# Ledger of designs, part 1: designed miniproteins, single chains, continued (4)

No score or structure here was measured in a lab: all are predicted.

Each design is a single chain, and the fold is of that chain. pLDDT is the mean over its residues in the fold that is shown.

## One batch from the design tools (miniprotein)

Design m12001
Fold by ESMFold2-Fast:
Structure m12001 (fold): chain A 68 residues (1-68)
Amino acid sequence: MDEIRRLADQLAQRSGLDPQGVLGLALSIARTYGDDATIQGLRQAIQQQPKSLLDAGRIMRDTALRMQ
């Protein structure tokens, strides 16, 4: 959980996204796909630097789904 919060804060800071929106998205993905898949999704989103919360969600969900 602490790693997810740290990465969510990093994504929000680097991409200029709403911190609460990013955290809520990450926690939603963690409930469905688990913490490891969410961490990988956050790392991919940080690399790709999405311009919107919708784009961040797409990157994270696609990455989490592939980790299944």
Scores: mean pLDDT 83

Design m12002
Fold by ESMFold2-Fast:
Structure m12002 (fold): chain A 71 residues (1-71)
Amino acid sequence: MSPATLAALEYLRERGLSLSVMVSGAHNDLASAEAAIEGLRRAGIELSEEQERALLTAKSREEAMAVLRTL
């Protein structure tokens, strides 16, 4: 599971929200990260292109969480 997916799950859990998209069908970490970004958008969280890019390229949960903290 990608760092972006782990960070998105923690971010939404802290806010009493759930990830609205299933990531179980993702075949690799990139697909998992893309599913997490879609889940954040469906939860009403708007991301800029720069924030989406930073989440896709995050190498750790902490790095991905730092991006989400800028929201």
Scores: mean pLDDT 69

Design m12003
Fold by ESMFold2-Fast:
Structure m12003 (fold): chain A 95 residues (1-95)
Amino acid sequence: MEEEIKERLERLIELLEELLKSKPLEYEEGLKEVLEVLKLLYEGKLEEARELIEKSDSPIAKSLGPLVEALEKGDYETAFHGLEVLEKDIEELLK
């Protein structure tokens, strides 16, 4: 479970870094905050990830709240599903 979450986080970090390199986006700052949250989650820094989301003005970054909550509760099934949905959304943007 934990190793699967880490593998998904690593893949998402790579995809999001690729997206941020591909073109400037009007919501680029929000996506950079998402990337920072994913890196904090990969390091197991759940409290820091949650604080970043709570302080963010970005709706995109705030949408990661349920994912962080699931990880804090040890609900790895919900967290894993959330990461899969996010991966699909990022891949859609990359085309």
Scores: mean pLDDT 77

Design m12004
Fold by ESMFold2-Fast:
Structure m12004 (fold): chain A 73 residues (1-73)
Amino acid sequence: SERDKLIIGQGLSAVGSRVTAEDTETLAKLKAIIDAIKAGADFDDILAQLFALMDEVGVPQSEKDAIRASVAS
């Protein structure tokens, strides 16, 4: 859905804002999530992977909660 695309976009942006071109491992994980999206993977699986990567790169819980709130409202 359009809402699902927005939420995924917000999550991708949260990770992307915390990585540089030198963060090749994180960029590879981000690419794997994007490839999963293109392959039509389940939305919940994509979100789980994205939130796990957000945790790895130090996205605050408050920002993750705001992205989740976008799902609910």
Scores: mean pLDDT 78

Design m12005
Fold by ESMFold2-Fast:
Structure m12005 (fold): chain A 110 residues (1-110)
Amino acid sequence: KPGMSPEDLEKLKKVLLALKERVSKLTKPITVKEFRDMIEEIIDELLPELSEEEKNELFATLEYLFLLVVEKYYPDKLEYFLDDNALLSPEEILEIIDKVLELLDRIGNS
């Protein structure tokens, strides 16, 4: 994917940090669908000024980054992320979020 603007990187980090805080409060596993719904809710709450098209693009970018991290570090779990009903533990989600944040830091420093 072509390089991201600094502004896009800041928006992605803002959403990921809010997502990390929300996931850290979870006491039970959630489905992949519930996790995606949570990302959409956070984007709407934190970035209400974005158009529907811009929000959809930001969501798609986050989904792509999660899939990249899962493929690289947890290839055995890739199938779970393709199943809406698959259960993800809060610990697994937090680990993946941290890897996405590391990836964004590397992109921003390149």
Scores: mean pLDDT 81

Design m12006
Fold by ESMFold2-Fast:
Structure m12006 (fold): chain A 118 residues (1-118)
Amino acid sequence: MVLEVKDVDPNMPAEEQLKFLEEYVREGMEAVLEALRAGDFELAIAQLRSLLSQLSEVIIKSKNPVVRETASRILQVVGDLLAHLLDPAASREEKLAAAEEAKRRIEEILREGREKLE
């Protein structure tokens, strides 16, 4: 199931915006990994496109520079992963490994964003 892109309230506290981003991105990346393990590349690509749309929404609507930076860094990781999944020369194992590495990088970016808000 593809995640629905949700409206971002620009008046929401930065900590709540970051928590929303963290929960959305974690759910989305898990869905990407599940789709890849099932061999459903079209579903994995659709999930990544949904993530890119949500990240763009956060970047446009958030007034907090840490939230915007965190979303922008994740957008780059998700965009790079989408490009890799669209490569017909990449094997299923390579696509899975790339998605698992992207998830690890995203979790580090989210942690750094949280630390900057404290």
Scores: mean pLDDT 87

Design m12007
Fold by ESMFold2-Fast:
Structure m12007 (fold): chain A 85 residues (1-85)
Amino acid sequence: TVVRLEAEFPTEEKAQELAEMLEALARQHGDLVRLEVEGTRVRVEMALPSRALAQRVLETGKLIAAIVGGKVVRAELSERAAEEL
């Protein structure tokens, strides 16, 4: 199962703070597939061994984004990993 989360922040500094927190979360619970910071927007994809764990990680990521002062613009679960280019 793959978790996709995107959030927008009022500053690039806050976007970087979320990116660091999400990287730490991904290291603890599964494989980090993708982490990108583009100005004030953060995008993350994580591969997780179960849908239940993926749901918990997504909920935790949304909460962290809110605490850092961000707005969640995308939050998705997929049962397939992103294809490698």
Scores: mean pLDDT 73

Design m12008
Fold by ESMFold2-Fast:
Structure m12008 (fold): chain A 73 residues (1-73)
Amino acid sequence: MEEPTEAELRAAAVLEELLKAGGGEAVLSQSDLARRAGVSQSSVSRVLARLEKAGVITLTRVGRRTRVTLSVA
């Protein structure tokens, strides 16, 4: 799908804020991001997968959490 859903846009906005606060890195659970953005974990998973495929972020599993790193900027 070429356009993200409203839920995906909200998840992306919250993720962007967390990445800026962490200097381009954030360690979070998908459920934490879903709660903060007011969306489902499915929406979070799709946003993270889309951004990783686009080369915007890198995802690394850290126990039960995920480390998200900005790949550029």
Scores: mean pLDDT 78

Design m12009
Fold by ESMFold2-Fast:
Structure m12009 (fold): chain A 84 residues (1-84)
Amino acid sequence: MKKPSLQEILDSIIEGLRESVEIDPRLTPEQKAELLAELDEIHELSKTDPVAAARRLLEFVRKHQPGNTPLIALLERLLAELEA
């Protein structure tokens, strides 16, 4: 099987988070715009510094989706592997 690159993994996580923000009925239109802008900044960062992008994604999920424990665990594991 073809293993996804780190960039492909980060792209998939960012796309999933964008979709979750867009469909979240608890968020105002202004909050959605702010969160999507933050995800766009992280996506651009991932092209030059994927480790920093992964750290920013973890911070984003912890702050805005603290109940998304599977994604937090995935990002923590990914960062541990990248920093090893």
Scores: mean pLDDT 81

Design m12010
Fold by ESMFold2-Fast:
Structure m12010 (fold): chain A 98 residues (1-98)
Amino acid sequence: AEEAEFEAQLAALLEAMKGLDEAQKAAIRAKLREIQAQLPDILAELRRQLANSDPAEARRIIREMLRTLRMARAIAEFLGDEEVAAALEKAIEEVRRL
């Protein structure tokens, strides 16, 4: 259920991205690289939030973070940024271990 909804949302986003010009795509690549640089801080903040969360809240936070990272990875793959895609995949694996 959640996976089917995520896949539908991702498909719609990638379809919308096909209409972007090269300047818009370059801006998104730059933002993804900025996010890649901030990943250690993003994950540290996630761990701080989880430390103060009950189990149900922690599961929700982890699910939302995984959804966000998986979407960013798919965008990076769509734009051909293999290095950012690999960094996001590593972050996804780290979050899945939480």
Scores: mean pLDDT 87

Design m12011
Fold by ESMFold2-Fast:
Structure m12011 (fold): chain A 97 residues (1-97)
Amino acid sequence: MKPDPEKAAEYARKGSELAKTAPNKELGEQARSYFEKAAEAAEKGDFDTAARYMANGAILAVESGNIDAAKAFSEAVRAAGNTRMAKQVEYAIEKAK
């Protein structure tokens, strides 16, 4: 699927919002920061950088105790047609095991 900059940025911001509800608020804030950087990169059309920031944010979301939110975020990104970003998030979740 073709990357959609607007949808990619929207889902990165959605990840940022999900990170706020993390049991570990300090790690949740770090995940939020990465998702915000991912949104900025996606808006600039830099999908490779956006995917890397999303992957880092997803790892921190898992570490913060928000595994289900990270999985839901991956599914939402895939549904938006951005398979590349979804795979990076899935890789981060698997690596955090």
Scores: mean pLDDT 68

Design m12012
Fold by ESMFold2-Fast:
Structure m12012 (fold): chain A 62 residues (1-62)
Amino acid sequence: MLSEGFFEGLKLVERMLTEPQRRLAATPNPSEAEKAEAARVQALGQAILDRIAGGFEAMAAA
């Protein structure tokens, strides 16, 4: 059902969501904008993961 491309894309999304956090952690005195962006990305990442988890359950049920 899921293609290999979809799974690889999922790994890429995970890396893209992780990268801002790594950069923020490596940055001394991050700006307020950078901190706000990291928080926004975390919230978005959680929402995406929740959607994906729900999608997998829907596929398993279908």
Scores: mean pLDDT 70

Design m12013
Fold by ESMFold2-Fast:
Structure m12013 (fold): chain A 90 residues (1-90)
Amino acid sequence: MGVESLIAAMESVKKNLDDKIASKFDEMIERIKEAQKNGASLEEIVKLALDGLDEIVDWAKQTENQETVNLVEFQASGLRGQAKRILELS
């Protein structure tokens, strides 16, 4: 349900990115799917997604390429918003 829509959004974002950035999103999506299969809570899955997005942003900053950083930050911002909506932050 909520996790499925988050994964679908990540897959959609990935299709419009360079292969190197797309591979980082693939790694994050695989971790999320594994956590879901292992019975992780919705809160744990969302935390994993948020942590994964932060990891991809940090990776992008290490490239010292402004275009890569800006693109990854824009996509991460949207996906973070979707992840937070799934939790209905109290």
Scores: mean pLDDT 80

Design m12014
Fold by ESMFold2-Fast:
Structure m12014 (fold): chain A 92 residues (1-92)
Amino acid sequence: LSKEELEHIALSLRNIVKIVKEAVPNPSEEMKKGLEHIEKAAEAAEAGDVEKAIEHLEKAIEYFEKASKDEKEKKIAENVKSAVETVLEKLK
């Protein structure tokens, strides 16, 4: 992956976090931890640390699988997990 591609991936990840925070202003601990790992993955991608970005995205997926405070959060977590999996495929 080029530096430009990693910067685009980081921007996409930051946009996911922004959208989810707007949709779920009072998230569960699992949702919150998932979002924290996406933010760390974006930072790693910006630094060119692809391995670290992958690690954080995989951890984010684990947290989103556990996010089930209510049906709305569960559905959002499933959608975010799908988006993160797509980004992970580009990094691998």
Scores: mean pLDDT 86

Design m12015
Fold by ESMFold2-Fast:
Structure m12015 (fold): chain A 135 residues (1-135)
Amino acid sequence: SQVDQIRQALIDLARRVLDPATAAVIEQGLDRVAQLIQNRAPISEITAVIYQTQQEALALADQNNSSDEQKTIIRGLMETAHLAAEAFVAIQNGDWESYNRQLERLHLLRNEARARGFDDLAATIDRIIALLKEA
């Protein structure tokens, strides 16, 4: 499914650029998010899992004295997951206006990542935009 492809793209980014323990936290959170989307759970439940996953990943990054760059990648990765989840819920509800708003927000996030030199994050966002357009 497109949900599984987006989940895998985000997990692949986390595994490539973050430490293994932080990547594992993000993987577990994204697996739960994918299940909630497939089960048509309320967006409030999906976003609560995304927020909790981000907080756990950032707390672990702080414990490991991770760089500000790694913390920025965690926030960018989780915001990408949030926008993608909002877009999928919009598709499920036939809400084309909300879907287009999330695509615009993903383009802005990708542009910010690129401008800051986070090329791997920017490339992952581009792939996610392409996958959402195929859904």
Scores: mean pLDDT 90

Design m12016
Fold by ESMFold2-Fast:
Structure m12016 (fold): chain A 85 residues (1-85)
Amino acid sequence: SALRAKMVELIGEINRLLQEDAKNPSEEIRKKIQELVKQLASELSKVMDKGTVNKLVAEINRLIEARDYQGVGQLLSLAMDKADE
């Protein structure tokens, strides 16, 4: 579906930037990641309730702040799986 294709694209870009920040930490890269997460939240809000999306975004942002990029990747995978339900 068009939604799935867009989510795969956004998640792919987020994961690429997470890898870049892990190699060379940058406030600019983290800001770009947050902007992409906001776009992902907008796409998810088309198929998921607002409360679930808000909780997911809050957890992703918390993990980004903690530099738990493995955890971010896992939550992004869960978000894609839930959107496919």
Scores: mean pLDDT 83

Design m12017
Fold by ESMFold2-Fast:
Structure m12017 (fold): chain A 91 residues (1-91)
Amino acid sequence: NAAQLAADGAKLAGPESGAIHVSTWASAANKPLAGAMGAGFALSGRYEDAGNIVYKGGGPAAATGSGLHAIKFAQGKGREGYDAAVAAGKA
């Protein structure tokens, strides 16, 4: 359920950082979920985290460009935002 998902994510996030740890967990558990989380992080202005989620989440999420498109949309930075996400996801 949602509460269990949040608790598991919080444990993996630790006290210093949430986005990357949560994205790693989500990517391992659910590739489609990684895409949705990527979009959420992009809407929060977290381009690097969004890119990392999409690429580490694997083929389906990366192939659909869910997080990458959300990054472009959220910040209105067109190609620059997209390229930054790609670089972050591949780094």
Scores: mean pLDDT 46

Design m12018
Fold by ESMFold2-Fast:
Structure m12018 (fold): chain A 62 residues (1-62)
Amino acid sequence: LTPEQEADIEEGVIDLAAAVIAVTTSKDPEERRRIADLAREFLRQHNGDVKAAVEAVEKALA
């Protein structure tokens, strides 16, 4: 894979992980959208660490 293809795959995985975090955290569609945006940003900041991203989302929502 080229570095560009690897980066595209990583972004896709981050988007999917953020969607899963949002769905498991809230049942409200509007809140899920907000949580997904936050989770995506935190996943990027923590190099894809799902546990760190989830903890950051929980702190932001508290």
Scores: mean pLDDT 77

Design m12019
Fold by ESMFold2-Fast:
Structure m12019 (fold): chain A 93 residues (1-93)
Amino acid sequence: SLKEKAKEAVEELLLALGELVKSTKNEEVKEKLIELAHKAVEAFAKGDYKKALEYLEKLEKVIEENKDLLDPEAYAKAMAAIEELKKILEELL
């Protein structure tokens, strides 16, 4: 089901973001990634898919703007996980 795929995509996103946070030494970037991830997951858990998408877009922007401060492999995995979850959430709207 789309809801089960969304749950799996959320788990994959959290794993990818965990690796991304672990791979950088920039404390401000770590805090922003954690905050936006938390807000996106909370919105998803409440069934607010539109708000979850808005937080995912903000998360994607923070990752892109700080690309030079992030591990390239962790960056690629996190961006792929965000895009996958965004596609699933758009289908749930």
Scores: mean pLDDT 87

Design m12020
Fold by ESMFold2-Fast:
Structure m12020 (fold): chain A 59 residues (1-59)
Amino acid sequence: AQQQIDQLYEQMERLRRAAAERVAALDAAGDYQGALRTQVQLLAEVGELFLQIRQLRRS
């Protein structure tokens, strides 16, 4: 269980890093709506991973 939880946290770190790079590029291009949408999508994806972690921790 702990190894699976660690892997899910690693996936969250990869998602955050990719989103940060995309937000920086969109901000540089003046696409502030695209940057906001990228952040909202990141929150949704991270939320799904937190639900998986919570389920594993309760089991």
Scores: mean pLDDT 83

Design m12021
Fold by ESMFold2-Fast:
Structure m12021 (fold): chain A 84 residues (1-84)
Amino acid sequence: APLSAEERAEIERKIAEVERQIAAGKLSPSVVEQFRASQRAISGEDPLAMADAVIARNPPPPELVERARKLAPEIVAETREALA
């Protein structure tokens, strides 16, 4: 989904803050790797894929895409059934 200019600016600000902490050596290598995985998920995926990447220790991006795809139809189907 297209982000507003304001939403994009906020995301860029948050990314810059974290990168500043990485440059200062305040984050462990494992935390840095997790952050980079989350950034890739956000850039190529929806917010659901990002949340999954943050939770998982070592997530492969294709699995996050498949899981997000599977959950979306399930949620829609369950909501439809509950309203019927």
Scores: mean pLDDT 58

Design m12022
Fold by ESMFold2-Fast:
Structure m12022 (fold): chain A 98 residues (1-98)
Amino acid sequence: MALSEEEREEVREKLKRELEELINNRDYVKQAVAANSPAELEEARDRLRRELARLEAEGAEPILIRVGRLQIRLVEAFLAGDIDKALEIAREELKELE
């Protein structure tokens, strides 16, 4: 799917905000992950994988592909119980967006 410049900027700004919230609210993230069952996180991962495959097949904007890959990596870290790895992924992505 093709995005306008305004839509690309909106996606970038939203991603930055979500990453900053995740990094600054470790206890909230830990509680939120604990509130989801492993089965719910696995379903979310599988849904995200299907959506990413669809976006790649459609030749979607690179920023949307990047967001999809990031979301999968974060869910996989949460499934592994590795909140610190999820925060590391978020910090690295935020640096690349600056």
Scores: mean pLDDT 79

Design m12023
Fold by ESMFold2-Fast:
Formats: sequence, C-alpha cells, structure tokens
Structure m12023 (fold): chain A 74 residues (1-74)
Amino acid sequence: SAEELLEELRRLLEEAKEAARRGDLVRVAQITAEALELYGRNLSKLSEEQAKEAQEILREIVEIYEEARRRAAE
C-alpha cells in the first residue's frame, strides 16, 4: 500500500542518516538506489499528495548521498 511505501521510505531515510554518520558511502549509495527503485515501481499507485510526500523523503535521501559523496571526494 501507499502507507507501507511511505513507512519504508522513512526507514530508508533513517538508515541513510546513520550510514552517512559512519562515513559509509557504499551503504548510502545502496540505500539511495533502493529508495529510488521502490518509488519508481510504485509511482502509479500513489495519489498526488502521497507522491509529494514520497518525493520529499527521496529529496532528503539524495541530499544525504550527494553530501556524503562530496565529503568522500575531498
């Protein structure tokens, strides 16, 4: 369901924060890929409001990944 998807995305967000805190770029990348795939596979099942909420969670995960990648490069 959409509610289960949103809860899973929130779980992935928390895992991404913990992985980034540890400097585990590989794990952050894996979580980001999983979150994007999960969203993409379920996009047609989401209402407009649910899609916006999912997109906000994804934006945070992607921002965590981009920051972790920048720190690893420099």
Scores: mean pLDDT 86

Design m12024
Fold by ESMFold2-Fast:
Structure m12024 (fold): chain A 92 residues (1-92)
Amino acid sequence: SGTEAVKEALRKALEKNNLPIPDEETLERFAKQITDWYKETYGGKEPDEETLELLALIIQNFLKEATGTEISEEVAKEIAKEVVAALVEKVK
């Protein structure tokens, strides 16, 4: 599913950046929120730079709330790019 692909992209991106990984339920809920938001906003269109920046902010807020970890904008954008790649692959 699209949610499963987003969840795995998030997990791998967090692991790659040596960040704490939230529990499975928290990660699944967040992946579903991102997937639903993307479908509502873009409906199969390729995301632009503004979407990437918005997703990076959403990811920063999520990690702060779920793990207490604050990440830089640069790290958040890297994670957002991996999530966007998973979303685009499942929409095509």
Scores: mean pLDDT 80

Design m12025
Fold by ESMFold2-Fast:
Structure m12025 (fold): chain A 99 residues (1-99)
Amino acid sequence: TREEVVRELRELREQVNKLSEEAKKIDPKAATLLRVAAGNLDLAIEHVDDPERTVRYLDRAIGALEEAAKILKDKNPSLAEKVQELAERVRRIRDRVRA
């Protein structure tokens, strides 16, 4: 349901924000990409009634998360793994919205 999607996206945004704070200590570009992902999750929540727009915002969030994980992989593998896990969770929500 739309309410379930919004709830899950709000939980993911909170987790992305926490990882962004950790990433600031390691790589400012990765931290910026995580903030971009959080912003796109907020836009997906705002436009949840428009599946096409929601999917586009979720795809942007996924791209930013994957790029952040790539940057973090060599510097902090544990943090990169957590970011990649969040990207997969966003991907599952995107696929559910697209269906």
Scores: mean pLDDT 90

Design m12026
Fold by ESMFold2-Fast:
Order: C-alpha cells, then sequence, then structure tokens
Structure m12026 (fold): chain A 75 residues (1-75)
C-alpha cells in the first residue's frame, strides 16, 4: 500500500539522517538533514501521494544527497 511505502520512505530518511550525523563533518550532515526534513515534510503534506509519486520523490532526494556526497569526496 502507499501508506506502507510512505512509512518505509520515512524510515529510510531517518536512517540516512542518523548515518550522516555519525559519519560526515557537521556542515555536510546539516545539508543532508535539511533535504531529509524537506522530503519528510512533503510526505506529511501529501497523504494521498501515490507509490509512483513517492518513488519519484525518493529518487530526486537520493540525487540531491549524492551531489552533496560528491562535493565532500572532492573537498
Amino acid sequence: SSASFKANAKETLDIISEWAKQTLPPEYAKRINEIVEETKAWLDANPDASVSEIQALMAETGRRIQEILDEYEAS
């Protein structure tokens, strides 16, 4: 169900947020956490979001996070 998919997405975001806090310098962890909170806010604001909309959101969120990780690797 989309409700289960949304719950799994939020769990994944919480794992990413915690990983970033433990692993990355504070500046990069903060940027990733801002994206995580923005994504969670969208999920809360869109309770009727379809599985495909949630998948598209999570794919975009993943791209944004990867860009930050690439910046960190290059620094």
Scores: mean pLDDT 88

Design m12027
Fold by ESMFold2-Fast:
Structure m12027 (fold): chain A 95 residues (1-95)
Amino acid sequence: VAFEEALAYAKELIKQGKYEKAKKVLEKLLERVADDPLARARVLELLGDVYAKQGKYDEAIRYYEEAARLYEQAGDLAAAERARRKVEEVRRKKE
């Protein structure tokens, strides 16, 4: 329960442009889900979204690639493909 609520809160902070606060929430969540590949992937994808919104494209790509790897490990191929598409989107913005 607390995880889904904190994840929803981080998503809301990102929508509001409160990127530093979103990072703090997500980094705290990442510590709590170290042993859960699917939950870890979901947190890393949102960290990628934050870095992308800040124009930090190299960091965003690293987070999205790690999220895609963990989604594949957890068997969520649709989420892995979504994260890979976000990598391509960010790479286009760097060009």
Scores: mean pLDDT 86

Design m12028
Fold by ESMFold2-Fast:
Structure m12028 (fold): chain A 74 residues (1-74)
Amino acid sequence: MTADQHAQLGDRHFDLGLRHFRQGNFRLSSDHFDLSSRHFDRAFQLSGDRRFRDNSIRSDIMSGISLMRVSLDR
């Protein structure tokens, strides 16, 4: 898989994470943000492009926020 293909999967999982977050599906949101982070990290490892590293960190933060919301969800 190429860096571009990993970046595309990262974007797709990030979009799904946001969709689930907006719907209150915080666990599923966290899972998608975690997958997004892993794909962007892989894109960074293959390309050296720091924008992918920044996207990976963003997705990782969003995964953590979503997990905290699971603990607070009624």
Scores: mean pLDDT 87

Design m12029
Fold by ESMFold2-Fast:
Structure m12029 (fold): chain A 85 residues (1-85)
Amino acid sequence: MKGAEILWGAEHVEVGKIGDEVVFADAKGNRYVGRHKSGRIEVGAAVKSVEGLTATVENSDGSLALVELDEEAEVPLTVVTGPVE
């Protein structure tokens, strides 16, 4: 299948915050938790995972959800072990 790139910052908007982390949403309403740094999203110490086209994300209310990723998205999300600065 044809792959497509997601342009972080252009196609994702900040929709909330959970402590020091931000919640980003894409045009389809999928939500991602991380810290915005230099035009990218870095997942914090409460690291979420990506399994194929399914991501585990935290909503703005702190609940966890499974989100189906677009097959045309550039994935996986960067998983960071340990705290982000």
Scores: mean pLDDT 43

Design m12030
Fold by ESMFold2-Fast:
Structure m12030 (fold): chain A 87 residues (1-87)
Amino acid sequence: MEEIESKGMYIRRPGETLEQVIATLEALARADARAWAEDQGLGDEPIEIETEVEHERLPDGSVRVTLRMTVRIGDRTVVHTLEFLVR
């Protein structure tokens, strides 16, 4: 199996819910996986996304949210780790 890891930081917009952030990031991950699949001739392969969320309260009163998305298509596995701050 091929495993790829990526890490990023996202700054949450005012009024944006955690669920909206997750939905946006999953949509982007799905689009990326689909583009890869089409390039490989696997355009009809199912895409599986698993999302894990962790919360850490920081000394300044903000909360650090760590989002880990595991995207599977065929024998390819991509893990995206994204961190963002909630004030």
Scores: mean pLDDT 71

Design m12031
Fold by ESMFold2-Fast:
Structure m12031 (fold): chain A 99 residues (1-99)
Amino acid sequence: SEMEELEEILRKILEEVGSELGLPKSFVEALVGMFMAMLEQEVGISEGLKAVVKLLKEDPEAFKEILREALEEYKKNGGSLVELLDKIEEKAVEYLKKK
């Protein structure tokens, strides 16, 4: 299914970047779960979440770079997983607006 394909791509990218940055597998699983839960909501999908989905389908390498930047900032500054997701979404929207 399309949702299973998106989950597999997202998980692979998060595992690759998470490994590079020394993040625990439990943290990666939490992020995958949060993104997938948001994608299952048909009403009220944010502009940021739509941007993430578009990049996963059309430009997964750009998404990987955005994710790396957001996770590096998270590793330095801390914060909640919700704040991290907001930053990922904001960076994805900014990237697409510059194209």
Scores: mean pLDDT 80

Design m12032
Fold by ESMFold2-Fast:
Structure m12032 (fold): chain A 86 residues (1-86)
Amino acid sequence: MLSKDQVKAQFFVQAQLTEAWLLAKRQGDEETVKLIDEASKEFSKNFYDLQKQLKILEELAEKVKDNPEIYAQIQAAIDHLKQVLS
């Protein structure tokens, strides 16, 4: 069973992924839109596996590294999730 803080972190990550997706859509970056959509689906499939969710976000960050605004949103999600993995 996940702690309250872990569940709150998962909701924060989903919000950050949604913001990143909307930003990529506004930029017309269809490739980044697809990468975020795929990562969001894999994140949701791994609801009880925070370590796997972290790896999914780290892989996404590497793939979107050349888009600094999107990269910053994904890094914020990674940092927030790391805070609840202690």
Scores: mean pLDDT 85

Design m12033
Fold by ESMFold2-Fast:
Structure m12033 (fold): chain A 88 residues (1-88)
Amino acid sequence: SSIEERTKLLIEKLKEAFPELAEEIEENEEEIRKLVARHQPSEEEIEELVEELKKLKPKSVEELLEKMDELLEKREIEALVQAVLSVT
C-alpha cells in the first residue's frame, strides 16, 4: 500500500474510534500523513495502533497525534529487541 492509502485507512479507523474528534482528525490529515511516512505502519499495525489509542482515551487531536507517534516508535524498538533476543 502507498503512504496515501495507509494514511486514508488510518484516518478512517481513527474517525470510527473517536467520532467526537472526527473533524479535527480530518483537519490534521497532513500531520497524520507525516507519521505514516515516518513509521510506515502496515494495515495490521494500524489496526493495533487504533485499539491501543482507544484504551488511552485521548482528549484532543494533539494528544492523539502525540500518542500515535509514541506508540509507533515504541513498537519499532520492541520489534528490534525481540529480533536481537531471538539470536542466541
Scores: mean pLDDT 80

